# Designed miniproteins, single chains, continued (2): the designs that were tried, part 4

Each design is a single chain, and the fold is of that chain. pLDDT is the mean over its residues in the fold that is shown.

## One batch from the design tools (miniprotein)

Design m4106
Fold by ESMFold2-Fast:
Structure m4106 (fold): chain A 63 residues (1-63)
Amino acid sequence: AESLKKAIEYLKKKKYEEAEREIVRAYLRGEITVEEANEIGKLLRKKKYEEAIKKLEEIISKL
């Protein structure tokens, strides 16, 4: 959850590279499912940062 919370904060601050790095860390640590990681990665590649934030907040709310 810590890496996902940091990712949201970085996205809100428009620090997109740092946010992507924290999401990758969360995935490698097993804190997020492969399906969720793929969905968020797709949103980041499409620069849909607001939608990525909403998805991350949804994931954290279920933890």
Scores: mean pLDDT 81

Design m4107
Fold by ESMFold2-Fast:
Structure m4107 (fold): chain A 81 residues (1-81)
Amino acid sequence: GRTVEELSEEERRELVRRAVELAEELLESDPEEARLGFGTALEVAHRYDPELYEEIVRRLREQGLEELVEELEAKLAEREA
């Protein structure tokens, strides 16, 4: 199957960044789908690339999405527990 583990570091970074970009595009038309996209991107980045995770969190906070970031970080903590 196509798992994130089978991707190179560069391919994983591109996948995560593309997921964030797609989610940003969906914010106006489908906020629920955007939220899922951000969640998936942060989950992958949290597992494989902590620096990219911090970059994405900062990017979302700069866009005024602090409440969304807090919700997604809480869900990630619950999944890792």
Scores: mean pLDDT 77

Design m4108
Fold by ESMFold2-Fast:
Structure m4108 (fold): chain A 83 residues (1-83)
Amino acid sequence: MKEALEEFVKLLKEMLNKSLDEQIKTLREWAEKFEKEGLSELATLARDLIAVLEHYKKLNYPQVARFLLEQLRKDLEKKIEEL
């Protein structure tokens, strides 16, 4: 349990340090992996997040996309620390 949550947080930290293009690419890879594993809910969430990131990329507001990912990371780190 704890190791899986740590891996997920590590992945989010690595994504936050990457460009929007790299973040979208990483999320596409994970969406395909989740779909192949039968984790359809997680695959759908990843695809929805890709759509949001692509939307802000087209608007040339990459900082908004970054803030959304940073908030998700902080929420997950806080939940792990409060366990």
Scores: mean pLDDT 73

Design m4109
Fold by ESMFold2-Fast:
Structure m4109 (fold): chain A 91 residues (1-91)
Amino acid sequence: QEQQRLQQQQQLRKQLVLEFNKLIQEMVDSDEEKQKKLLEKIKELIEYARKNLDPDSLQQFLESVRQIVDSVIDETGKSDLGEEVLKILNE
């Protein structure tokens, strides 16, 4: 039973990381109005993760998301967008 729960949590975490990556990539290529709407979707995704992931899976998810944000800042130079996302993560 515990092994099945861990597998389900790992699968959910991976799905949420993929969805986050999709949203942040769309945000990088978007105008300011679309970026604002995508930030709201990112906030909803993170709130969903906090509600549905166990503490260990949530920590791994948040670490993966921070790494994705850092990579996007490094590749694009869009530190302002990265800082807005990191602010949501620190709530």
Scores: mean pLDDT 81

Design m4110
Fold by ESMFold2-Fast:
Structure m4110 (fold): chain A 63 residues (1-63)
Amino acid sequence: SADELVLEALSLYRDGLVGYAHRLFEEAKKLGASKELLELFEQVRRGRIHPDDAIARIKELLK
């Protein structure tokens, strides 16, 4: 799903694959990923939260 692409992008960003992560993020955005998940990726990109913290938050939101 589009939301799962945001999770994958965050995992890639954490692993230092920043360019590939950005490409998956743009794809998730085009496919209609939830605004809350997209905002979490943007916070990671801006260095405001750690990717692992964003991933944990998304797992809570998908309950």
Scores: mean pLDDT 84

Design m4111
Fold by ESMFold2-Fast:
Structure m4111 (fold): chain A 64 residues (1-64)
Amino acid sequence: MKPEEKEKLEKEIEEAKKNGLSADTVAPNPEEQKKYLRLQVAVGMKLIIDGVDKTIAEIEKKKK
């Protein structure tokens, strides 16, 4: 996994929320939000990798 991709995703998520959302604003501590966002990104990255790997495998099989 590339660290820069993870960092880029974290920044994009945070900027998107700052611009408009704020569904997480109710959280009492923004530092805690960052902590959870990092965990969510890590989990998301794993899910993306697994999803991409499966999708590629299925496409390759169907390609035949």
Scores: mean pLDDT 62

Design m4112
Fold by ESMFold2-Fast:
Structure m4112 (fold): chain A 86 residues (1-86)
Amino acid sequence: AREAGREAAEAGRKAAKASSGKGAPGGAAAAIAGVGADTAGRLGLGPEEVARSARAAADAAESAGGGEGGREAAERAREAARRAAE
């Protein structure tokens, strides 16, 4: 459970980073959400909290318009979030 939460947090950060690399205006919001997910994972918060933060990061990354790389990272983060919420 905690390991799955950490994976979700890491995937969320990758999604945020992919969008930020494009210089999109929403990249900062995606990065903040990704850091939130990572922090929740490190603090050992429940898998649901980590999964919600990771999904928020993925949604923000997709909204930032990261192109193909951003979408793939967002899908990865959503999948990891679902596994963390298992």
Scores: mean pLDDT 59

Design m4113
Fold by ESMFold2-Fast:
Structure m4113 (fold): chain A 72 residues (1-72)
Amino acid sequence: MEEIDKDIELTNKGYDAASPLITEYNEAVKKGDKKKAIELGKQIIETLRKTAPESGLSRMRISVLKLEIKKL
């Protein structure tokens, strides 16, 4: 259980680091620029992998983002 709390903290730090990319990703989605959105989404995934690659929670969040990108 304590390991899950640490995984949440590390994953949140990864999202904070990826925050500018997430903002640009959302703008690309709104504009219908699928190519740019996919590229930005890949960069977000890479950032999350570098911050918390081994955590189960990080893997789950990466999987969710991959599914969202696939639906674009």
Scores: mean pLDDT 69

Design m4114
Fold by ESMFold2-Fast:
Structure m4114 (fold): chain A 94 residues (1-94)
Amino acid sequence: SEEEKRIEKLRNMTFAELVRLLREGKDPEAIEEYRKFMAELAKKISELIKNKDYDGALKFLDEAIERFKADPRFPPSLVEMLELLKKILEWEKK
């Protein structure tokens, strides 16, 4: 879908921007945090598919959005991706 393509684009933009910022002297731990977060997100999406636990997935996304908004090491594209995913899940829950 077009929404899935946009999420993939934002995910790829986030990784590319993190790599660029690291080359410009940003904290190298940010990439590892991003990788760990993406693995946790994948697990939450798998549980959503299996159990239809929309509330659990939405809570995880809300906590992640607040975390990454507060952390200047992460590009705005990450927050945009998470907010878009949240809107999709809120729509699917209805």
Scores: mean pLDDT 81

Design m4115
Fold by ESMFold2-Fast:
Structure m4115 (fold): chain A 94 residues (1-94)
Amino acid sequence: SEARRMIHGAELAIDEAERLLKEGGDKSVVTTLLRAAVDALRRALGLPVTPEEVRRVAELAERAAELAEKAGDEETARRAREVAREARRRLEEL
């Protein structure tokens, strides 16, 4: 599934961003990774997705929002929360 590949790529980027934040790494790299992850999760929701994949998008978008807030990227945190809310809304409508 194309959506599954995008979701997996987003998870890898989020995991790397979290690692870099814990190590005191470059915040610009962290924000770049989180922006890419949020974009991938939004794109995945535009593809045919299973309820399990939609729930995974919500969970990953919530993690991305928390990490973006810690990195001081309020815009990426806001976008991540929008993706999480859309994913949660779709789960409630299924």
Scores: mean pLDDT 89

Design m4116
Fold by ESMFold2-Fast:
Structure m4116 (fold): chain A 77 residues (1-77)
Amino acid sequence: AERREELEASRDLEGAFDPAVSEAIRAKSVEEILAALDAVAPAEAELAAMIAAGAPRAEIEEKHRAFHELLRERLLA
């Protein structure tokens, strides 16, 4: 449920931001999208740990971009 709610929020964000990712997300099942999220879970955990540790905003933004790039690669594969 929690992952599904995050997925729906992520789909809305990607739909407004990257048409190619939005198209891939619409073409894939929820299960396929959740599998991609599972594949990037370690990177997500690292990002969460950086935020919790109070890392500088610039470092968090860079890690967030790397996370999105990895997720994009998994969704487009």
Scores: mean pLDDT 67

Design m4117
Fold by ESMFold2-Fast:
Structure m4117 (fold): chain A 73 residues (1-73)
Amino acid sequence: MEMPPVEQVAFFVATQVPGLGKLSEEEFEALLEAIARAPEAVAALWPLIRQMLTEPERAVEYARRLIAALEAV
């Protein structure tokens, strides 16, 4: 899957990734905010975002890893 433009990745994750409904509202907002703040890091972490699409049962696990990685930037 091709990565959308970096400015659209937060919207793409919010609308296209199944399984994120298992995140708390706070965790979901933190994920979208972290993506919006770190576009270069998001490009490097795109394979992890793509895994959230292919493994929806593990989407929460991948989302929490993504938040941690983006907050470390």
Scores: mean pLDDT 73

Design m4118
Fold by ESMFold2-Fast:
Structure m4118 (fold): chain A 58 residues (1-58)
Amino acid sequence: MDELARRVEALLKELGLTAEDLLKLLGTSGGRRMVRAIADRLGVSVGQVIDALEKLAK
């Protein structure tokens, strides 16, 4: 989990986004597609990415 959160944070920095920004976009098709792309890139589930985003947004 800690290593996953760190990798998600690094990808968000490359995209110029914060975890809070991406969480707000989860209500859109674009936001859901982005979370899926991150999950695929890291070899984890969409749920694990969302959990990491929630931890980073605190």
Scores: mean pLDDT 80

Design m4119
Fold by ESMFold2-Fast:
Structure m4119 (fold): chain A 73 residues (1-73)
Amino acid sequence: KLSKKDIEVEAEITLEFMKGEIYKKQGDYDGAIEAYRRAKELAEKIEDPKLREELIKAAEEGIKEAEALKKAA
């Protein structure tokens, strides 16, 4: 089971992902990229290797999607 510290960091990562989705829906792709980059930075601090890999991948996908949307705009 995850450590208490990992649970707290995961909650912060979840908030950054939510911010990224909100910014994308508003057309603020720079804000979305920043939120997903922050999520990736936080994910690198996760002690559980499986959760860390999953969250890093999710954040990287969010960054790529937001960058693609910005380029298409």
Scores: mean pLDDT 84

Design m4120
Fold by ESMFold2-Fast:
Structure m4120 (fold): chain A 70 residues (1-70)
Amino acid sequence: SPELEERIRRLLGELARIAQSFDPETALKIQRRIAEVVRAYRDPSMTPEEALRLAEQALEEARKIKEKLS
């Protein structure tokens, strides 16, 4: 679905933006999560809904890290 693809892209963009606010070590951890979501999205054995769930989970994890650093 184009709508689902745009939602995943938007979440990945937000995750990348959040990564820029962290130290290099934490940013690398977030970048690994972005890579995992992209891999899942490109995997024909996975559903787009599973890729979206991974993106949402990665964003939630990044937000929790930000809260701990604030």
Scores: mean pLDDT 78

Design m4121
Fold by ESMFold2-Fast:
Parts: C-alpha cells; structure tokens; sequence
Structure m4121 (fold): chain A 79 residues (1-79)
C-alpha cells in the first residue's frame, strides 16, 4: 500500500513538471494526490468542488487546479 502511494506521488510529480509547474508546486501536487488516493471518495468530492470554482480563480490558480486534476488521474490510472 505505502509503496503504491509513493509510486503514485512520483507519477503525479512527473505529470505536474511535464505540465510546466516548478519543482516546489509539483511536490505540493504530489503530496495532495497521495492524500487523495488514501481517501478516494473524499478526494473526488473535493476535486469536483475545486473544478466547479475554477472559473472564479486567477489563470495561475486555474492552471494549478487543472494540473492537480491531471496528476491525480494519471496516478489513479497507474494504481
């Protein structure tokens, strides 16, 4: 279980870096994705709420939310 979460966090970090985020932001997203995968039901609910609020966020914040969603999807597919 922990090894799979570590692998998922690594995949999420790589996806965030691929999407043009810096290493600090990518580490943050990796940590968030690992936490979401520990509680997928709650994680999916929070992600849907964040996406619904995305139009009210700045372009930089929207990019972070979109990157987090793509990183989560990539990590979830790898598990």
Amino acid sequence: MKERLEEAAKIAKEKALELGLDEESAEGIAGSVAALLTNPEKGEEVLKEDLAQAPTLSPEEQKLVEAAKKAYEAAKEAL
Scores: mean pLDDT 70

Design m4122
Fold by ESMFold2-Fast:
Structure m4122 (fold): chain A 86 residues (1-86)
Amino acid sequence: DEEEAIERIKEIAKKLDVPVVAAISTTGEEEIDRVAEWAREHGLKGLGGSVVHSKEEYELAKEVAERYKELGIVDEVVEFLSEEML
């Protein structure tokens, strides 16, 4: 059961007393939108690991990650970028 799995993940995270973070490294615009919508519909706080290969991809990933934070899906956003993304 999908709902049961989500609740189990939330319970484990709370028991370990760790923050929920989103790592920016995303692959596609349509996929990002679908992931964001799915996460919101399921009330997840820890969905958003993404790999980026260009500045354009980075901006899109950052927009999605900040949106997750605004919606309360994640507590913090962390970035791991190559020199090309500076």
Scores: mean pLDDT 59

Design m4123
Fold by ESMFold2-Fast:
Structure m4123 (fold): chain A 61 residues (1-61)
Amino acid sequence: MKKETVIKASLEVLKSLREQEPEASEEELKEQTKKAGRVAGRALGLSEEEIKEAIEKALKE
């Protein structure tokens, strides 16, 4: 459940950033998404390993 919440939040951030900053590089968008995912995961009490897995899964979408 908590990992899925981080995945969904990360995907929403990535989508929003692409819509608001279409000229931003994919690397810049990914880095901002990773930071947002880590903050959300830590707030939900996920381990660093679980946060990393959730972000990696979100970025593959």
Scores: mean pLDDT 75

Design m4124
Fold by ESMFold2-Fast:
Structure m4124 (fold): chain A 94 residues (1-94)
Amino acid sequence: SALERERALVDEFAKRLSELSKKYEAGEISEEEFKEELIRLLEELRARTTDPRMRAVLDEAIEELRKAKSVEEAVNVALRAYLRISRLLAEREA
């Protein structure tokens, strides 16, 4: 179903964010590379979603990420987007 596909995208978002954070902590990527890879992740998810509300949340998060001055700010932006999207999908089940 469409809802199951959107949930799979959200699960992939969490997994890929976790993997990216681990690469940064291991020193495999710089702060700038982390931010660029995170923006690419959100842009990919934006292209794959068919839910206009999820697209709007991802668009806002991408703009906020471009302004983020640290990895901590970038992670917080991504986590807020993840929580907002998770809530939107939960509302579709209620």
Scores: mean pLDDT 86

Design m4125
Fold by ESMFold2-Fast:
Structure m4125 (fold): chain A 75 residues (1-75)
Amino acid sequence: SHMEIEQVKKQQIEETLEKIEKAGKDLSKQRKILRDSEEELAKKLAELGASLEEISQAVKQLTEEADKKIKEILS
């Protein structure tokens, strides 16, 4: 359901941002966390029967929020 997709997306984003915060200024570790989290989110949503559009939108939001957090840490 759309509600399950939203909950999984929100949880994955929150967990990813926490991992990025803990990685600090380790760019290699930050990039690995982001890549792994994007793949994990896409897989979880696909397993829930999400459409390609829903998966694409969720991964885009994760990437945008993670990129913003990384820029804040590196500033």
Scores: mean pLDDT 87

Design m4126
Fold by ESMFold2-Fast:
Structure m4126 (fold): chain A 83 residues (1-83)
Amino acid sequence: MREELEKEVDEAMDRMEESVVKLMKKNLSTLREKVASMPKEKQEEQLENTKKMLERMKERNAPQELLDTLEEEIKIIEEVLEE
């Protein structure tokens, strides 16, 4: 009974995480242009928010694919900030 409930919750969470990863990967292709159009203050806010999200997802033992996607977002924002 309890094992079945845990499995259903895990399967529901896995489906949500897949949807989030797909959306994030789609957004990566436009992220550089979007971030480059922002003022530096907003670029710094976006970087800080993405870093906080990565830490939160690590605490939740999120899938490596989601963590890798967040790390790619951080790299893109940092690259734009260096210009």
Scores: mean pLDDT 74

Design m4127
Fold by ESMFold2-Fast:
Structure m4127 (fold): chain A 78 residues (1-78)
Amino acid sequence: DDKAKQVQQQLAQQLVQVSDQGGQLLTTQPPDDAYRQVQQQSDKVIKDAKDQLKKLGLSDKQADDVIQQGRQQARQQL
């Protein structure tokens, strides 16, 4: 449980960082290109988190629930 909570917190922090970086990319890149990079980074971060949660012994459903909570935390911080 503690390790799953740690993965959730790391995911939330990484998603906030990706969003912040996306804002900076908009000052140097076309919006479509910046948005694609943000989506690719977000997808990778989410996939990595899910892989870590499954290695901790969580089911797909349990891992998805933790990811959803991490995404909600990130939205609250943005």
Scores: mean pLDDT 81

Design m4128
Fold by ESMFold2-Fast:
Structure m4128 (fold): chain A 100 residues (1-100)
Amino acid sequence: SAMEEELRARIEELGKEIKEIIEKYKNGEISTEEFVKKLMEVVKELMELYEEAVRNNASELLLQQIRIMLKEITDILKSNKDVPEEVKKEAEEIYRKVME
């Protein structure tokens, strides 16, 4: 459907944004604080996108892609010792909600 194509395009753009954030952080172009802020903005946007996809009866494949992206970001945040525990818990709670 046209709506599923729009959702797929938004997922692709978010994927590019995640890669850019990670590369900038690895290159020392952004601080850990800015890295956390940007990734949490993407986590929240992915959650909103997941809720929209569910409402619009999007394919299981598309829902799975969003879940995978959320898991990858959550794992990145959890693996970094400099990320606050509150942020790790918030990301994990969001991921758990999309797994139900």
Scores: mean pLDDT 88

Design m4129
Fold by ESMFold2-Fast:
Structure m4129 (fold): chain A 84 residues (1-84)
Amino acid sequence: SAAQRAELDALLDRLSEVAAEAVALAKSIPDPEQRQAALEEVQRLVSEGMAALQEYRRTRDPAALARARAILAELEAFVARLKA
């Protein structure tokens, strides 16, 4: 439906926005090992979020949408921690 497409587009846009912020913050970490670990965590969360959104697009399973939302929230929490 149009509403489902709009929600998918909004989640994809938000995931992209938060991922870009997370990458920028992670790159500012002075310790090379901590910086690499943070970048790997961002990549993992983005990949899992994208996979969940692709599953929702294929199956329309509300559990996949719930996973995508949870992963986005985890990425937003990670960004908040990097800012602290």
Scores: mean pLDDT 88

Design m4130
Fold by ESMFold2-Fast:
Structure m4130 (fold): chain A 70 residues (1-70)
Amino acid sequence: SAEQAARDARAELMKRGIEFYEFALKKGIPKMDAIQRMDAWMKEVLPHLRAGDWAAVDALYEKALAEVGA
């Protein structure tokens, strides 16, 4: 159902957001910066999630991880 699909998409967004936050902390990014980077990624990815463009969602996630991992 559309309601289930929306819940699944929100759950995946939150899961990836938390994973990104934890990854940033492990890379030595300060907590406040890690939260701000997570929030920025979530805001940037949201239009693509609404469009069902998972390729763009995945690309933005990989880009965010690379920017922390450098």
Scores: mean pLDDT 81

Design m4131
Fold by ESMFold2-Fast:
Structure m4131 (fold): chain A 91 residues (1-91)
Amino acid sequence: MIDEEVQTALILIMLTITINTLKRKPDAEEVADAVRMVKKAAEMGIKLTSKENLKELIEAFERVSQAFRDAGATDVAKAAEEAIKKLKEKL
């Protein structure tokens, strides 16, 4: 089973792509789509492959967390910060 940490990581990657492309806070539909894509990917057995990929992922999460805080999405920012903390513990 893909753990909650990896699922959160994939959701935040999708949201990072959205923010970087659109330069705005994702709407509820975009967040729901990201969650659906992560669940589908989890069912297909997607794996994170290296420690270097985890470092890049952490940097992406830090950018996403800040973007969500700047946009006033405190709950999403807090989730990103918790994911960053857990990933840093695995480095």
Scores: mean pLDDT 61

Design m4132
Fold by ESMFold2-Fast:
Structure m4132 (fold): chain A 60 residues (1-60)
Amino acid sequence: LMDQVRQAVQQVMRDHRQALSDAVLPYLKKGKDAAIQRALDFLRQTLHLSDAQIAYLQPG
């Protein structure tokens, strides 16, 4: 189950990597935390990923 969720999330990230990059780049100038928050918002609001799927993308 967890491995399937991780693979699905990685596939979505690969397919939308350019769009995510474009959304996050302006926030990188404001600092790492702002960029991370924008990336999480993009995953949740634009790609409609669940909280469980987003949890597997966070650094351990």
Scores: mean pLDDT 66

Design m4133
Fold by ESMFold2-Fast:
Structure m4133 (fold): chain A 59 residues (1-59)
Amino acid sequence: MEEREVEVVAPDGRTRRVTVRSAKDLYEAMLALAREAGATPEQIERLKANFAGADDRPL
């Protein structure tokens, strides 16, 4: 599988493009972008909650 560019809406309300290979990569990139954009701890926790449920894939 190859990387793809996706648009991520950060908690600060801005859209950014990131290159990801998996849902976990997308989640990590989104968290990093949110933190860099100055998202509040509350917004970070909401983002984590959303992706925790959706990204619960088995190993």
Scores: mean pLDDT 65

Design m4134
Fold by ESMFold2-Fast:
Structure m4134 (fold): chain A 81 residues (1-81)
Amino acid sequence: SLADEKAHARAMFAHARREIEELAAGLSPEQAAAVRAEVDAIGATLDARLAAATSVEEARQAFDEAMARLGALVRRIEALR
């Protein structure tokens, strides 16, 4: 259902957020704060798009874009090491 797809997207994003917070623990306090701010911004965009989504496809597109943005952030964190 659409509700299940939205719930799945939120749960998977929360899981990815925790993994990124663990990766950011190795950064400087300033870099870690910047990473957290970017994750928060991606999450806010995902939440807004999921709230507006009226189809499973729209919910999946919102989730896929959020995961792509988190993936790009992970690659930038790895480049700092």
Scores: mean pLDDT 89

Design m4135
Fold by ESMFold2-Fast:
Structure m4135 (fold): chain A 99 residues (1-99)
Amino acid sequence: SKEKTVLEITELILRGVRENKPEEAIEEALKVAPEVKREDLERMVEDAKAVFAMDKEALEAAVREQADSLSPSAQRLAALLAEALGLPELAAELRAKAA
């Protein structure tokens, strides 16, 4: 599904940024979704870098406040972000809400 592909490329990009290997992550994402523009993946890398530079406690609070207003797809994306930020309990909570 389109959602499954979006979740997979998002996870690859978040991991690549966290591990300081964004170029390798872009190449892997293009293998999964060759129809996606490289420029869109580069924008995702910059967005991920900006998120990782934010205060973790403030991000966690903002995600918790908005969690119930998010669609199930957005909750699954937020769970991947929470996991990448080292917030596994929040990630599990968001996945449970999306199920």
Scores: mean pLDDT 83

Design m4136
Fold by ESMFold2-Fast:
Structure m4136 (fold): chain A 72 residues (1-72)
Amino acid sequence: GKKLSKEQQDKIIEEIKKLKSLSKKVQDEIINAVKTGDADVIENKIVELYLSGKISAEEANEVGRILRENGA
């Protein structure tokens, strides 16, 4: 899978923390996936959260945008 640098991880984490529509628990789940540095792990976590109803389609799209803009 695509590996994220520490700088890319930190930027993504900062932007995820700005998504106030997400609960802290959901933010922490995404942040923990980002800290693996593995883009496939991160993508799978976002899909899992969306399919389980923990995030909306709009929220999933916003997280996906943040990931793409930061090289994931």
Scores: mean pLDDT 85

Design m4137
Fold by ESMFold2-Fast:
Structure m4137 (fold): chain A 78 residues (1-78)
Amino acid sequence: TLSELFAQFVELGKQYAELVRKAEEDPSYAEELEKLAEELRELGRKAEAAGFHKLAQMLYDTAEDALKKAKEAREKAE
């Protein structure tokens, strides 16, 4: 349901915020951000299949941002 998908999005969003904070201090968290991006994309595909296109777009956008933050963390390690 939309409520279930949205609840999962909220939970992944909390994980995203925490991992971004941790990755700023420890670039090893970049891998966890990349894993989170995959989870966000998977949830996005489920939302899209269910017809929740706006939620799917938000999930895809958050996944892309997570990958960007992971790349920034890895570059900071150099």
Scores: mean pLDDT 83

Design m4138
Fold by ESMFold2-Fast:
Structure m4138 (fold): chain A 102 residues (1-102)
Amino acid sequence: ALTVTMSGGGTVKAGGTATLTATVSGGAPGDYMVSLLRQRPGEPLEGVAASSTPLPQNGVATFTLTNLTVEDTAVYYAAAAPVDGTGADAAFGAGAQLTVVA
């Protein structure tokens, strides 16, 4: 089965940088692209970024968030979807908490 996991986040100071890593397993990485989504407290799930190309062989997509504000505090999720646009094998990973402090 296709599996997506998130790592990274934690607590970062405003103006800082956070790295979030999505790892895709259980499928051929080159068949999938990864999107980064987030859910802020009290808000719906929203899109943040997408991987630029199909995943490399190691199945890892890295998202670097710079110039963070307290409004970037959210649970971040990765969604893997086939590069051919079919939704049949799309998978969502467990979330990673990012907390931005002043």
Scores: mean pLDDT 76

Design m4139
Fold by ESMFold2-Fast:
Structure m4139 (fold): chain A 104 residues (1-104)
Amino acid sequence: MAEEYIEKAKEYYKLAEEYWNNEDIPIAVAIGRMLHYLFEAGYYLVKAIFEYVKKGDLEKAHEIVNSFPEEVISFGVLELMGEHGLTREEIEEVIELIEKLREL
């Protein structure tokens, strides 16, 4: 099961929220750190979603997609698109799958 990826996604998302809500640091620094952790959270989130989809657990995949803000998933898709080895077709399938899971 992809539980380890979900735990990492939650951890990084919490760090992103903590930096965004930290009034003790300049807003530009807060944004930079928030974005870094959102990409990390999204990366692990999308990996977890695919592991559940591969196992046919679409209900769990749907729950996970809806347990995080849309922007986290978007950052995860962008991070995967940055990986060499994915074809254009695979990237389009990823986007379509995430959209369908969100609406489930």
Scores: mean pLDDT 77

Design m4140
Fold by ESMFold2-Fast:
Structure m4140 (fold): chain A 70 residues (1-70)
Amino acid sequence: LSELRKRYSELLDYLSENREPSVEQIQEGREVYAELLEEYEKDPSVPQSTVDTVRNQLEMLQTILDSKLA
């Protein structure tokens, strides 16, 4: 969990600094967000709003990836 959250934080920092992230970074981000979403869904202490936020971020990364591969 700590490693996954660290990767999530690092990815957010990278995306903030780089307006044109690479396909590889976006694919890694999708994997990190998907794993984080799965972990949050299993944890009853995580608010639904937090789960929804991660889900929305995953959808956004997919949209960006699709636009880069088009």
Scores: mean pLDDT 73

Design m4141
Fold by ESMFold2-Fast:
Structure m4141 (fold): chain A 81 residues (1-81)
Amino acid sequence: SKIEEVAKELLEKLEELLKLIEDPNASEEQIQKAEQELMATAFELQQSLSDEEWQELQAKIKEKVQEISKRIHEALEKRKA
């Protein structure tokens, strides 16, 4: 379904951001650009769905988003050390 395709794309983008943050050779500018691109992609995907479809998508991926977000936070903290 369209919701499943959008969910997969969003999760793949989050995983790409995590991998970039975990890369010690990645610059702060590269990370900031990736964050901006993720936000832009998320906005475009949300606009492609109805409010109801977006809520269904969020419910479907909530646990995975929370897991990836926690890993992103931990990776960012390690970069500050």
Scores: mean pLDDT 83

